Designed miniproteins, single chains, continued (4). Designs and how they scored, part 83

Each design is a single chain, and the fold is of that chain. pLDDT is the mean over its residues in the fold that is shown.

## One batch from the design tools (miniprotein)

Design m15049
Fold by ESMFold2-Fast:
Structure m15049 (fold): chain A 60 residues (1-60)
Amino acid sequence: MANELGRQAREAAAKGDLETAKELAKEALSIALPNASDQSIEAAAEREVKELAEEIKRKE
């Protein structure tokens, strides 16, 4: 399941490593969306990392 990759992406974002967070989010999304295009996964990962960073900022 992609939950472990999502947790690792959140940890990376919390450390300020948004590049690693994006790569982990892309990997989790490619597992969850096996037929999605690379472009769709890239855009979704960008949005997810942005939302994740805002959530962390709001709760910490």
Scores: mean pLDDT 73

Design m15050
Fold by ESMFold2-Fast:
Structure m15050 (fold): chain A 62 residues (1-62)
Amino acid sequence: MEEKLEKIRNILKKKGFSDETIDEILNAIKAGDFDKLQEILEKNREKLTQEDIDEIVSILAE
């Protein structure tokens, strides 16, 4: 699980997310709180392309 979270962290850092927002996203993933995750992603939609979202989903599905 930690290796998946680190891959996601690196994607989010590259896209210009703050460390605080990245930690909030990763904590939502760890908790299985997909409603919270969706809320955070919608707030930051302008920073993420569909390709970025698809990559994150693919990592989580591994």
Scores: mean pLDDT 78

Design m15051
Fold by ESMFold2-Fast:
Structure m15051 (fold): chain A 78 residues (1-78)
Amino acid sequence: LLKEAEEKAKEIGEKVKEGLEDKENREKILEEASREGKEKVDEFYKQDKEVAQKMLDTLSSMAREAAEKTLRKEEEEK
């Protein structure tokens, strides 16, 4: 369960990273990833709240890291 949640969180987090890098499809990719993430977190939350929290933490960490990289790249161009 925990391993499955972590693997799914990484998959969704990777999609978020790809969405942030693809300006043309960003909105659609992020909407799809957000919807999938919510559904999967809710699904795991019903089985084990701790596992769902770890999944959410992984998703948040990956999204923040991707956002920071995007902002830093824009900063370097200035």
Scores: mean pLDDT 73

Design m15052
Fold by ESMFold2-Fast:
Structure m15052 (fold): chain A 64 residues (1-64)
Amino acid sequence: MKRVEELTKQLAEAIRAGDWEEAERLGEELNEELNSIPDEDVRHRLLQEYARAVIEAERERGLA
């Protein structure tokens, strides 16, 4: 789902910018979009990609 991928990208950017209020809002939007996906395999794949992107963005910020 392109929307989940776009929200994941925006969330990672918010984390890198240190905009925690925006990151929380985007995280809630992402959770809603993921819950709207009827295919469990697709949902699990996108959730894994989302988790990876968030962890990498947080690591980038923490390592800077």
Scores: mean pLDDT 77

Design m15053
Fold by ESMFold2-Fast:
Structure m15053 (fold): chain A 81 residues (1-81)
Amino acid sequence: VSQEELDREVNDALALIYIYLARQAMEEGDYETAKKLAEKAVELASGQTRADAYRVLAEVFEKMGETEKAEEYRKKADEIA
């Protein structure tokens, strides 16, 4: 396994953790924390994990009343998936 493959796998694993934490923060009504966690997930993620991160970020923006941003990130997720 190359260093690039290891870095990708580690980053995708971290992104999944951030996605999980972002969803928990949303459930608790802490949308500012959920947004930061989802943004970190998008930054680290690749492939399908990045699509999932975009979907979570879109849901966070929708909960915050940012409907146009929510739609933008849903579109980004759909283009990957």
Scores: mean pLDDT 83

Design m15054
Fold by ESMFold2-Fast:
Structure m15054 (fold): chain A 71 residues (1-71)
Amino acid sequence: SSLEQQAFGLFDKDGDGVISAAELRDYLVSRGQTPTDEQVADMIKLGDKDGDGVLDLKEFKSVLNLPSLLE
């Protein structure tokens, strides 16, 4: 749980408490993944209730706990 919170803090560069699709992609690349733009968009859709294309910490954690869309 602390690792996910630390990752969120590292990639939330604006301090707005949200992660964009680009920041999610950067996180996945840092974890050794090779996501497509479409796979990142699908992950955002799974967590994003408002359709704004960003995830808060709770949504970010929920997306990371789902089965990998990269398999």
Scores: mean pLDDT 70

Design m15055
Fold by ESMFold2-Fast:
Structure m15055 (fold): chain A 88 residues (1-88)
Amino acid sequence: DKEVEELAELAIESLRQQVQQILDRYSSPEQREQGYQDALDYLDRVIKALDDTVAKTEKEKYILDKAKEEAEKIKKEIQEEQAKWKKE
């Protein structure tokens, strides 16, 4: 299932790119907090959409579980960066 793993990696890469684009829109110090909040809100919507999706096959369940796991990981990374920024 290397192809399935590669497709999952591309989807995760797309998620990370979208989050980075959100952050890049708010490059000024005054807007930095808004950038983090917008990124977290986006990830929360993605996680909820995945959570609300009913898997019809074991393969689909595996893909959904992996996508949710990675989205939650990205969310944690953004929360840690937000916390570091607030200390500065």
Scores: mean pLDDT 75

Design m15056
Fold by ESMFold2-Fast:
Structure m15056 (fold): chain A 56 residues (1-56)
Amino acid sequence: MMSEEQRQAAVDELLKTPPEERGGKVFEILKKQNIPKEEVAREAQRLGEALRRAEA
């Protein structure tokens, strides 16, 4: 599971990524953080929620 620090850094990275490339970037971040297969969907959902909040 990602820490809050790692999740915030991921959101910052996604905000710098064009919207059309963010899907691939999310999975690249999760792979880099060694997120277990069973947690990938949950962490992707959390990143999507955090990104949505950051965009207002």
Scores: mean pLDDT 76

Design m15057
Fold by ESMFold2-Fast:
Structure m15057 (fold): chain A 55 residues (1-55)
Amino acid sequence: MKVTLKIVKEEGDEVTVEVVEGGSETLVIKKEEFEKRLEWLGGKKVSEDTYSFEL
């Protein structure tokens, strides 16, 4: 199952991320934690603000 995440806002060290494919959640997360989760999930950068991975 493909999941696509988009960064819609950056505030200091936090990013607001929307699930645009594979869900409908909005998350506020620290940039470092977001990067770690992308690495764990094998996330690929598809544009400047958009990432995708397979579940």
Scores: mean pLDDT 79

Design m15058
Fold by ESMFold2-Fast:
Structure m15058 (fold): chain A 63 residues (1-63)
Amino acid sequence: SDRLQRIKEIVGKVLGIPVSDIDPNKTFYQLGGNGITARNLRRALEKEFGVKIPLSKVYDPIG
């Protein structure tokens, strides 16, 4: 879906990795994320989708 593609693009931008390297079955931390980049991801997703995202959601698979 367009939403999943946009999430992958945001994750890739936050982590500095190509979108093609983002496995949606992996968590943000499995893709090389940490606490600082997780906060950056949450704020980017909140801005993009207009919803508040609990930090715990970054432990869920990307898609």
Scores: mean pLDDT 79

Design m15059
Fold by ESMFold2-Fast:
Structure m15059 (fold): chain A 81 residues (1-81)
Amino acid sequence: SEQLARLEAELKAAEAAGDKLAEAEVKGLLALYYIKEGKLEEAKKYLEEAVKLFREIGKEEEAKLVEERIGKLLEEAEKEA
């Protein structure tokens, strides 16, 4: 997938730069991508890592929003699997 290749490249760039905000945002997008693809274990991993990063940089409200919204999508996808 072109979308996956772009997200993986953006993740590597964010990690190399130490840009934890960009890393958290890209990991949230990867979680959404993997939910869409039905790869729920990968989605769970990226969601957990995104939430942890948002909290680490003091963005608690963004962490809660990502955990609630993407977590709800993941939970519903797991029930349909």
Scores: mean pLDDT 88

Design m15060
Fold by ESMFold2-Fast:
Parts: structure tokens; sequence; C-alpha cells
Structure m15060 (fold): chain A 62 residues (1-62)
């Protein structure tokens, strides 16, 4: 759930995987603008992450 991911981010703010989790959740809820924001944060933390790029592209296409 989003609440659990936000709690985890408070404990591990540099964990790109947590931001990817939030991006996926927002995309699934039909909020592509928020999915873009979190996918971009994940990509800033790990620029080589193909999952972050895929989520960002899907969110921008929505």
Amino acid sequence: AIDALEEAIKRRPDDATLYLGLARMYLAQGQPEKAVEYAEKALELDPSNPTAREILERARAA
C-alpha cells in the first residue's frame, strides 16, 4: 500500500526501489502525473535502472 511505501521511504530515502513502488501504485490508480514524479526520483537515484525508465515512459504515455 502507498502508506507502507511512504513509511519505508522515511527510513530509507535513498532507496530507488521504494520510489519505483510508489510510481507503480500511482500508475495503477490512474494518477500518471504522480507516477512520473516518483519514477523520476528513482531514476535520479539510479540512472541505469531500466524499470524506472519503463515506468516513466508508461506514465507519460497515459
Scores: mean pLDDT 78

Design m15061
Fold by ESMFold2-Fast:
Structure m15061 (fold): chain A 60 residues (1-60)
Amino acid sequence: SLEEQIAQVERDIAETEKWIDELRKKLAENPEDADTGILLGLYEIVLGAQRMVLEWLREK
């Protein structure tokens, strides 16, 4: 159902946000950690895409 699809995307967003928070903490402690910086950037792109999907589903 549409409600189940929305709930799944909301769960995916929550998981992505938790990963971003952990990566931000790691980067704050080690600003020179290029791998963590790259991974943070990738998860921020994923979060943006997930939020766009959520808004699209809500407009149905």
Scores: mean pLDDT 87

Design m15062
Fold by ESMFold2-Fast:
Formats: sequence, structure tokens, C-alpha cells
Structure m15062 (fold): chain A 62 residues (1-62)
Amino acid sequence: AERAAAGTAVMLEEFAKLPPELAQRAIDAVEAGDSVELTRLAAENPEVRKARQAALDKAATL
């Protein structure tokens, strides 16, 4: 549970750096726990995919 919360926080920080419309959609998907929508967003938007990968890299160093 604590690990998941830390990973979510890092992911929200990276997504907040996206353009406002993409940031809102990505953050909403993460907060809803909708991994299917998040994966779809990353597939359609390279910027979202890059932000997600940056968040995973940061979570790995936590």
C-alpha cells in the first residue's frame, strides 16, 4: 500500500508537467485507478508515455 502511494505521487508529479488537457486526463485516470485508460493515453500520446516512463524510473529510485 505504501509503495503504491509513493509510486502514484511520483506519477502525478510527472503528469502535471504535461500540457493542461493531457495532464488532467492522465491524472484523472491515475486517481480513478483506470490503468486501461492510462495505457490507451500513453499509446496515443508519446508525451504521456514519456512522462509515465520517467515516473517509473523515479519510483525505482525511491
Scores: mean pLDDT 76

Design m15063
Fold by ESMFold2-Fast:
Structure m15063 (fold): chain A 70 residues (1-70)
Amino acid sequence: MSGNEIVEEVEKELGIKLTDEQKVALGEAVALVKLGAPLEEAVEILVKAGLSRETAEKAIKIALELIEKS
């Protein structure tokens, strides 16, 4: 699954549009979790990119569920 497909599904499920910086941050956060980093570290990357903590947590959860299905 390409990064664009994950971004589009996250945007659809959350009803938001991500900036280019937030799209890159989401990809980085997901990659870190796949490498065994704590979920909290991934959430902090998205918060630094301008997402609320609640939105960041939901975005990571959605992205990980989509990747597990691939």
Scores: mean pLDDT 79

Design m15064
Fold by ESMFold2-Fast:
Structure m15064 (fold): chain A 60 residues (1-60)
Amino acid sequence: GKNAEAAKAAAERGDATAAASAGYDAWVLSGNQELGRRASEAGARGDAEAAAEYAVKGDS
């Protein structure tokens, strides 16, 4: 979906904040608070790839 697409694009450009934002949106849609929390934590540490992975899991 759109969140997975946005997260992948953000990770490709190294934008951890945008990847984490997509992960938060995936949490809101799926209701999975754990995915949103992990995406936010990954974004906070600058791990765009991990943040994007959680967004993809929530938007799958």
Scores: mean pLDDT 69

Design m15065
Fold by ESMFold2-Fast:
Structure m15065 (fold): chain A 86 residues (1-86)
Amino acid sequence: TVLGIQTLANQGKYDEAIKELEKLDKNDPFVLRVLADTYFKKGEYEKAIEYYKKLLELDPDNEFIRKQLAEAYRKAGKLEEAEKVA
């Protein structure tokens, strides 16, 4: 279950969680969010940016996702991009 995959991520088993999430429907906003958050926690900020951008395409007015995308850009050293989406 997705809950079981979240448990893997919470245990720091990011690669195992990602492998299972990648098999799920990537048009599901919940799957995209868990993927983005997991990549962010792993320190894979470029991948986190990819999935947060997909989430924002599905819900352009989502302030929380915009802030998470800005934070991921900031962590990747892309400060100008972070300012444009915040």
Scores: mean pLDDT 81

Design m15066
Fold by ESMFold2-Fast:
Structure m15066 (fold): chain A 70 residues (1-70)
Amino acid sequence: SRLEEYLKKIEEMVKKGASIEELDKFLKELKEEGLSDEDLKRLERHAINLYAAAVIDETAAWLEEERAKE
C-alpha cells in the first residue's frame, strides 16, 4: 500500500529530526501527486502524533540525565 509507504517515510523523517516545514513540504508534494484529502489528514495526524511522542521521549531522557547529574 502506498499509504503504508508514506507512513513509514514520515516515521523515518521524524526519527532523523526533520523539521515541521520539511514534513509540510512532503505532504504538499503528495497532494500534488493526487493523494486524497482524507489520506493527507491521516498522514498529518500521524506526523503530529510522532512529534508529540518524540517530545515526550526527549523530555523523559532529559529528566533522567538531570536526575543523574551531581
Scores: mean pLDDT 76

Design m15067
Fold by ESMFold2-Fast:
Structure m15067 (fold): chain A 73 residues (1-73)
Amino acid sequence: DELEALKKKWEELDKAMTEEIKKLRKEALEASVAGDHEKARELGKKALELAKKEGFSPDLIKLLEKELEAIVE
């Protein structure tokens, strides 16, 4: 079941995310809503860099990257 596999990956991402990464995601979303897509992209890159530094798996990094790309668009 593709939905169950995706749900499990999202649950793993939620458990792995620190408050700092959550704050960067929130700020990226707020910047995107305000129309500052460049700032949203920069904040998204910082969140991804922090996740990589914290040792997130490649699968979780890809999932976070897709989410942040959706926020910017």
Scores: mean pLDDT 75

Design m15068
Fold by ESMFold2-Fast:
Structure m15068 (fold): chain A 61 residues (1-61)
Amino acid sequence: DAIAAAKAAGLAKLRQEAAAQGLEVVSTASHVRDGVVTVGALVEDPKTGTKKTLVERIALP
């Protein structure tokens, strides 16, 4: 399933970015529209308590 693969890839990338920055993933969401998968992650810096959203977009083949 190309959609499932794209969601998994986007989420993996977001998790890698969060880990590289010392951020924890709090929640994730995804949607598909017009052949594009958008994956979002709410991340938190455990040292400061600051939260932000990371987003990745992946075009389906």
Scores: mean pLDDT 80

Design m15069
Fold by ESMFold2-Fast:
Structure m15069 (fold): chain A 94 residues (1-94)
Amino acid sequence: APLRQVVVEKIESENEELKEKVLKIFEEVQAENADRDMTPEEVAARVAERLKEETGKEVELDFEAAEDPDEYVVTLTIGDEVVKLTLRVVPRAP
């Protein structure tokens, strides 16, 4: 089977700094795991853990399948702040 990768299709938050931080963490998690196929759930969990480490705050993770079978919605709650990610599983270039 071809290699798969998880990409951020959409990111939503009222806090632009938090939005940028989450995207940076996603890029770092993806780079650190470039040699393996991560599931969307693994990506979501690693992003949440890294965000907790960088903010020092508790992060609540909610993971839901979207209507598209290759899309997943991740909701991260950090205190009163919410970040919503739409993740898509795509074929990876060889």
Scores: mean pLDDT 78

Design m15070
Fold by ESMFold2-Fast:
Structure m15070 (fold): chain A 68 residues (1-68)
Amino acid sequence: MSVREQVEELYARTLERLAAARSAAEVEAIAGETMAQLVALYQVASPEEQAFIVEKMAELVARVNALL
């Protein structure tokens, strides 16, 4: 599986978890776990994959801020 595929699967799973979250604490925990995994993937990613990860990080931050 490519880094891009891993990021896409992680992000899709994160959106499902965020949709099911019932508290600010759950949203923060999901966001923190996902950010840690995105940072780990960024370190082994190509420059193109790194740009994609940064985009997904920004989308996650915006979505989490909208939920809090």
Scores: mean pLDDT 85

Design m15071
Fold by ESMFold2-Fast:
Structure m15071 (fold): chain A 99 residues (1-99)
Amino acid sequence: APTKVSDEVAELVQEFARGLAQLRADVAAGKLTTPEQVRAAIDELVAEFRARLAGLTPEQKAEAVRTVRAIVDTLLEKHPDDPLVRMVREAVDRAAAEL
């Protein structure tokens, strides 16, 4: 692999990306219909991400947060009118501020 990202950071980032893709798919499929259900699903995704960060070094935590933010930013650039992506960005920023 051309990246020097640790396997633990790469796995965590991949799990977050899969969770985000599933959340977006569930919203598109009408499985999450209320703003409250969407917020709860985002909060759960971010809480799971935070729990997985607990076993990492400070450097790995910073890299994981930075990489996740880059993924969300790229998605927001592609889908600027998607309120779900904005909500995910805000939730990630709140979680990162507590680290």
Scores: mean pLDDT 80

Design m15072
Fold by ESMFold2-Fast:
Structure m15072 (fold): chain A 82 residues (1-82)
Amino acid sequence: MAKKIAEETIAEADKAADEGTPEQREIANGGKALVVSAQMTLNADEVKRVAELVKKTLEAAKESVEEGRKMFLETARFAQRS
């Protein structure tokens, strides 16, 4: 269910913010905010998509902050389309 995926993604973002660099924390906090906003604005399928994109953004940010930032911007654009 979309709610479960969103809650799991928020928990992963919180962990990434606690364990990461300042730049990774910024990406993680932004991703968490996108998931929360999507739950208020988007349907269940779109919320699931945003949560999956945020999870990928967090993984990318672990390897490269630049790739994480690029993926975050694309996720934000998707979330704002609706």
Scores: mean pLDDT 78

Design m15073
Fold by ESMFold2-Fast:
Structure m15073 (fold): chain A 84 residues (1-84)
Amino acid sequence: SQAQAIIERLRAELEEARAAGDKVAEALALLGLGMALFQQGKLEEALRLLEEALELLRESLSGEEGEELIKEVEEAIRLVREAL
């Protein structure tokens, strides 16, 4: 399905970001994958990936760009936790 194709693409993007050491790309891929898994009802896996994205952003970014991404991930975590 289209949803499975998106998840497979995001997993590939995550692996590429990790191999490259690109922490921002890694966090964005984790956010995307976490939200896709949330839509699939895989709440515990979604939460785990979103929490990993949050840790990466807190360690890697401290400016306005990092603050905006952190806020997006925190909101995603809140939505998943409310669905659990």
Scores: mean pLDDT 85

Design m15074
Fold by ESMFold2-Fast:
Structure m15074 (fold): chain A 97 residues (1-97)
Amino acid sequence: MARVVGAKAVAGADGSLRAEGRVEGDVAAGDYGLELVDPETGEVVAGGLATVAADGSFRGEGGAGAGLKSGRYRVRLRDEAGRLVAEGEAEVTRSDA
């Protein structure tokens, strides 16, 4: 399984989620399911779609609940079959502006 490195996400006051980072390892360029997971509960707390570029960089967009707080989360990328292809830590910032 590939590693997610340098992942950052911003949850907007409007419920939007934007994420970016890199995957290290053998992950094909394309679209993947994006999940943010609470490391204490193992629950998916935000999600969307991530596009992985040929250089391993990714950009994600999605939604986050109003209860999502700033902090460290697990980020997971899943393929079309729902298989976990990459995982790592994400620094999440909630914007109140």
Scores: mean pLDDT 84

Design m15075
Fold by ESMFold2-Fast:
Structure m15075 (fold): chain A 64 residues (1-64)
Amino acid sequence: AVPGSAEEIGADVKEAIDNYVKDNPDADKDTIKEEVIKELEAKGYPKDTVNNVVNGTMDVKYGQ
């Protein structure tokens, strides 16, 4: 078993991306990524973890 997990933050990241896109449907991928990272950092999540999960989620949703 690996120590720790990003599963909890993964759900919050997906919800934050969905909410941001709903409010800003014409936002660029980079803008969505930056604003979601800032929102989750403001909620107390570590930037490095948020950045990794957001980047992975964005790559899956919008391609590489």
Scores: mean pLDDT 74

Design m15076
Fold by ESMFold2-Fast:
Structure m15076 (fold): chain A 54 residues (1-54)
Amino acid sequence: MTADEVYELGREAYAETGDIAEAVREAFARVPKVDDPTQAAQEAAGALRLVADL
């Protein structure tokens, strides 16, 4: 998944929970498990963008 896709999942989770930490956790729970450092970096970038924009 791209950082933008993770960011959108985080926005949806934030609308449901109202808590940034819960939203980030739910976003990561919704993405497929991938043992790839590049994919992990994209997920982290999406989550950081979510926090920065809220």
Scores: mean pLDDT 72

Design m15077
Fold by ESMFold2-Fast:
Structure m15077 (fold): chain A 77 residues (1-77)
Amino acid sequence: QDDINQKVADDVYEEVKKMALEAGLSEEEAEKLGKQAKKVTQALLDRGVDPEAAKKAVLEAAKIMIKHIKEEKEKEE
């Protein structure tokens, strides 16, 4: 269902952006991560993956990515 898929993707975008900001990433980095997570979530949903499973998988991946970006940012700043 189109509206449910859109809502799940939007929820992932908002949660990833919030996690990134709370982790100390910039608004720009949080926005980029959120958009990437939304795209991945949409791709999974388009392939018929369960919305809860897609959301969980993307949020777990986002946590790892946020940690990696934070480490690189600390190294370069």
Scores: mean pLDDT 78

Design m15078
Fold by ESMFold2-Fast:
Structure m15078 (fold): chain A 88 residues (1-88)
Amino acid sequence: HMEEMLAERDAKVEQIADEVAERMENGDLPELTDEEKALLEFYKTRLGLSEEQARAVVLAYRLGKPLGLSPWEMLRAADLALQKLRER
C-alpha cells in the first residue's frame, strides 16, 4: 500500500536526479523561462545556493512537476543530481 507508493515516488525522484545530472554534465541546459529565471534568483539570493545548486533545483522542478512530484521531492532530486555529478 503506502510502501509501494513511496517506492514508486522514490524511483521517480531517482529518474529525475539522473536526468538533471546528465543534462548538467553535458551542458545540455534548455533556455530558462522567465518564471524559472525568477526561481533561480530566489534560490540564489534568499537561500544562498550557488548557481550550480540553483540550476539543479530549477531543472528538477521543470522535470518533476509534470510527474506530480512535491516541492520536497524535487529538492531531493536536485540534491541527488549534484551528488551524482560529484561522484563522476
Scores: mean pLDDT 76

Design m15079
Fold by ESMFold2-Fast:
Structure m15079 (fold): chain A 96 residues (1-96)
Amino acid sequence: LDELKKAINNGDIETAEKLVKENPDDALGWFLLGQYYLNKGDYEKAIEYFEKAISLIDPNSPLRALTLGNLAAAYYLAGDDKKAEELMEESNKIAS
């Protein structure tokens, strides 16, 4: 995890993606890649990696609510307001 965070912070995305693919069941790794691409404005890749993270996260996990919120932001910034609203509603149900 520390190696993954260091790679992301340094912009070494090839190493970051390799580390996540070596541990493909680690939802947090996929989540961190999604956040990286969201921050870089690559909303399509952010959506892909957040959806991968969600597929691996326990339905009632706080990480799932956080990931759904970030996925909603990615859809909103990509111009899909309706999809963003649906995802925010799902996130709010978990957080409540």
Scores: mean pLDDT 80

Design m15080
Fold by ESMFold2-Fast:
Structure m15080 (fold): chain A 84 residues (1-84)
Amino acid sequence: SRIQRAKAFLEAQMKALEDKANELSEVIEELTREYEIAKGEAAVDPMKAAKKAQELSKKRDEAMNELGDAIAQANEVREALESL
């Protein structure tokens, strides 16, 4: 039926968005760990630590924005599924 095809399509989209959100969450956790390590190394090499921390902060912000977008899209897909 049309409803069954729509449901399957939306369920596939939801899974893809959940997988993407999980991957982004792992990236954010790793970048957060690397950022804390870089901050800790400031006592040894402050210039290298500062540069690394800045690069990691930028990558983390980008990943957090992508995660926010994925969550927003997942909410829209959930609402569409509930309307079926």
Scores: mean pLDDT 88

Design m15081
Fold by ESMFold2-Fast:
Structure m15081 (fold): chain A 74 residues (1-74)
Amino acid sequence: DEEIKLLEEIKELALKLAPEEDKEKIEEAFELAIEAARTGSEELAEKATELLQSLSPEGQKAVQQAIAAVAEKL
């Protein structure tokens, strides 16, 4: 439950920071990551990782900044 909440917060912030062209991939990747957290599915986690790795450099930076910002608030 806590992990899912953190993923949702990271998703929201990443979408605010990311360029428009990466937003669909970020949304899909975090939806897969949240489902992987719910089900324990390694396959879904791998798919989420593949999508995040396919982002532009700016999109990848947005995700990293979102993770750091959410972690800092904990």
Scores: mean pLDDT 83

Design m15082
Fold by ESMFold2-Fast:
Structure m15082 (fold): chain A 77 residues (1-77)
Amino acid sequence: SKREEKYRRAIEAMKELIAEGGAEEVTVERIAEKAGVSKATASNVLYLSIPLPEDLAKEVIDIQTDLALALIKERLG
């Protein structure tokens, strides 16, 4: 569906932002701009505030894990 396509674009934008500039670049605004989706859609996908298909939910959890690990590494040196 067009809605699922927006979710996939948001997830891809998150991955690209991490690759380009690390955890700090992953903001709702940057995801929305890069994916061409609303800030509400970007926020709902990033924070899993909506039900996603299992495969997409797993990708978001992996991204959240990468963000958490990157922030820990930055803070610990």
Scores: mean pLDDT 83

Design m15083
Fold by ESMFold2-Fast:
Structure m15083 (fold): chain A 61 residues (1-61)
Amino acid sequence: HMSLGRAIGQAIAVALNTEGSREERIKAAEETLKQLGVDENTAKRLSEAAVDFALLARELD
């Protein structure tokens, strides 16, 4: 069973590799989390956190 830490790591990777708006990146990360078995409410919250982290990391490069 995948831990939430591993799931959010995958969401961050998807967010970094998705071009477009913040909303488009959130949707891609959320779908990835749901495919990994994360429930819809948790996937929504984690996808927002993962995308915000990914965008911050890109801006600091």
Scores: mean pLDDT 78

Design m15084
Fold by ESMFold2-Fast:
Structure m15084 (fold): chain A 80 residues (1-80)
Amino acid sequence: LSPFEYRLIGVFIRLDPDKSGYISLEDLLKALERAGFPPTEEELERLKKYVENGKFDYKKFLEDHGITDEDIEEIRKIAE
């Protein structure tokens, strides 16, 4: 995983403790801003493609980028 993907997954884990696979787009954007990585207009458009009913489907985003459940669990262990 790239450093960007690693940090992004860490944000997903923090914002979704219930493991629903969905997070608020607003909360995601605020978390990225706080981490010092506010999305560009192009990155925001990319993220919006995964938004349904105001919720970002990060599970689908990760699958489309070749990131597996095993990768997520390894990052989860490090994030704790």
Scores: mean pLDDT 74

Design m15085
Fold by ESMFold2-Fast:
Structure m15085 (fold): chain A 72 residues (1-72)
Amino acid sequence: SLDEKKLELAEKLNYVSPEEVLKRLEEAKKKVKELQEKIKKEGETEELKKELEEAQKELDFYEEFIKVMNEE
Protein backbone atom coordinates (compact mmCIF):
# COMPACT_ATOMS: atom_id res chain seq x y z
CA SER A 1 0.00 0.00 0.00
CA LEU A 2 1.16 3.54 -0.81
CA ASP A 3 -0.06 4.66 2.63
CA GLU A 4 2.16 2.01 4.28
CA LYS A 5 5.18 3.29 2.33
CA LYS A 6 4.32 6.87 3.37
CA LEU A 7 4.18 5.76 7.03
CA GLU A 8 7.57 4.00 6.75
CA LEU A 9 9.15 7.14 5.25
CA ALA A 10 7.52 9.37 7.90
CA GLU A 11 8.85 7.05 10.65
CA LYS A 12 12.39 7.26 9.21
CA LEU A 13 12.09 11.07 9.36
CA ASN A 14 10.64 10.96 12.95
CA TYR A 15 7.24 12.19 11.66
CA VAL A 16 8.56 15.65 10.68
CA SER A 17 6.14 18.17 9.18
CA PRO A 18 5.86 18.61 5.36
CA GLU A 19 7.35 22.09 5.80
CA GLU A 20 10.42 20.59 7.52
CA VAL A 21 10.80 18.01 4.72
CA LEU A 22 10.74 20.81 2.12
CA LYS A 23 13.35 22.72 4.15
CA ARG A 24 15.59 19.62 4.28
CA LEU A 25 15.14 19.10 0.53
CA GLU A 26 16.30 22.69 -0.16
CA GLU A 27 19.27 22.22 2.22
CA ALA A 28 20.20 18.96 0.43
CA LYS A 29 19.98 20.70 -2.99
CA LYS A 30 22.20 23.53 -1.72
CA LYS A 31 24.76 21.07 -0.32
CA VAL A 32 24.98 19.14 -3.62
CA LYS A 33 25.36 22.42 -5.57
CA GLU A 34 28.08 23.71 -3.21
CA LEU A 35 30.03 20.42 -3.45
CA GLN A 36 29.74 20.40 -7.28
CA GLU A 37 31.06 24.00 -7.44
CA LYS A 38 33.90 23.15 -5.02
CA ILE A 39 34.92 20.17 -7.18
CA LYS A 40 34.89 22.39 -10.31
CA LYS A 41 37.10 25.02 -8.63
CA GLU A 42 39.45 22.86 -6.51
CA GLY A 43 39.45 19.60 -8.49
CA GLU A 44 37.95 16.21 -7.69
CA THR A 45 39.41 14.53 -4.59
CA GLU A 46 38.37 11.16 -3.11
CA GLU A 47 36.97 13.01 -0.05
CA LEU A 48 34.90 15.49 -2.10
CA LYS A 49 33.64 12.64 -4.32
CA LYS A 50 32.43 10.70 -1.25
CA GLU A 51 30.81 13.84 0.23
CA LEU A 52 29.03 14.52 -3.08
CA GLU A 53 27.85 10.87 -3.28
CA GLU A 54 26.44 11.03 0.27
CA ALA A 55 24.82 14.44 -0.37
CA GLN A 56 23.28 13.11 -3.61
CA LYS A 57 21.85 10.08 -1.75
CA GLU A 58 20.26 12.42 0.81
CA LEU A 59 18.82 14.62 -1.97
CA ASP A 60 17.45 11.54 -3.78
CA PHE A 61 15.83 10.38 -0.51
CA TYR A 62 13.95 13.66 0.03
CA GLU A 63 12.93 13.86 -3.65
CA GLU A 64 11.53 10.30 -3.46
CA PHE A 65 9.78 11.11 -0.15
CA ILE A 66 8.01 14.14 -1.69
CA LYS A 67 7.11 12.14 -4.83
CA VAL A 68 5.60 9.32 -2.72
CA MET A 69 3.73 11.79 -0.48
CA ASN A 70 2.20 13.47 -3.57
CA GLU A 71 1.10 10.19 -5.24
CA GLU A 72 -2.48 8.93 -4.76
Scores: mean pLDDT 74

Design m15086
Fold by ESMFold2-Fast:
Structure m15086 (fold): chain A 83 residues (1-83)
Amino acid sequence: GALEALKAEAQKGLEETKDSLAKLGYQQVIDAIDALEKGDRLEAEIHIGLARITAGVLKLIGKKEEADKIFALIDRLEALMKA
């Protein structure tokens, strides 16, 4: 489904990046998806918040391309969470 496809993209990002902060951001997106699959919406929202902070820091330190990829995953996940 859509969550499985999004998780696969986040896992690919995690595997392909060599940046430790970007790896953290991708892992936080994966953790949010895992929480949502378990029905824990609050835990998912916490992980989304952490991923947004991580992506924001990546952008601040000049890693815009990695930040934009993580933000895109977050935006797609939040769209799937809407009724």
Scores: mean pLDDT 90

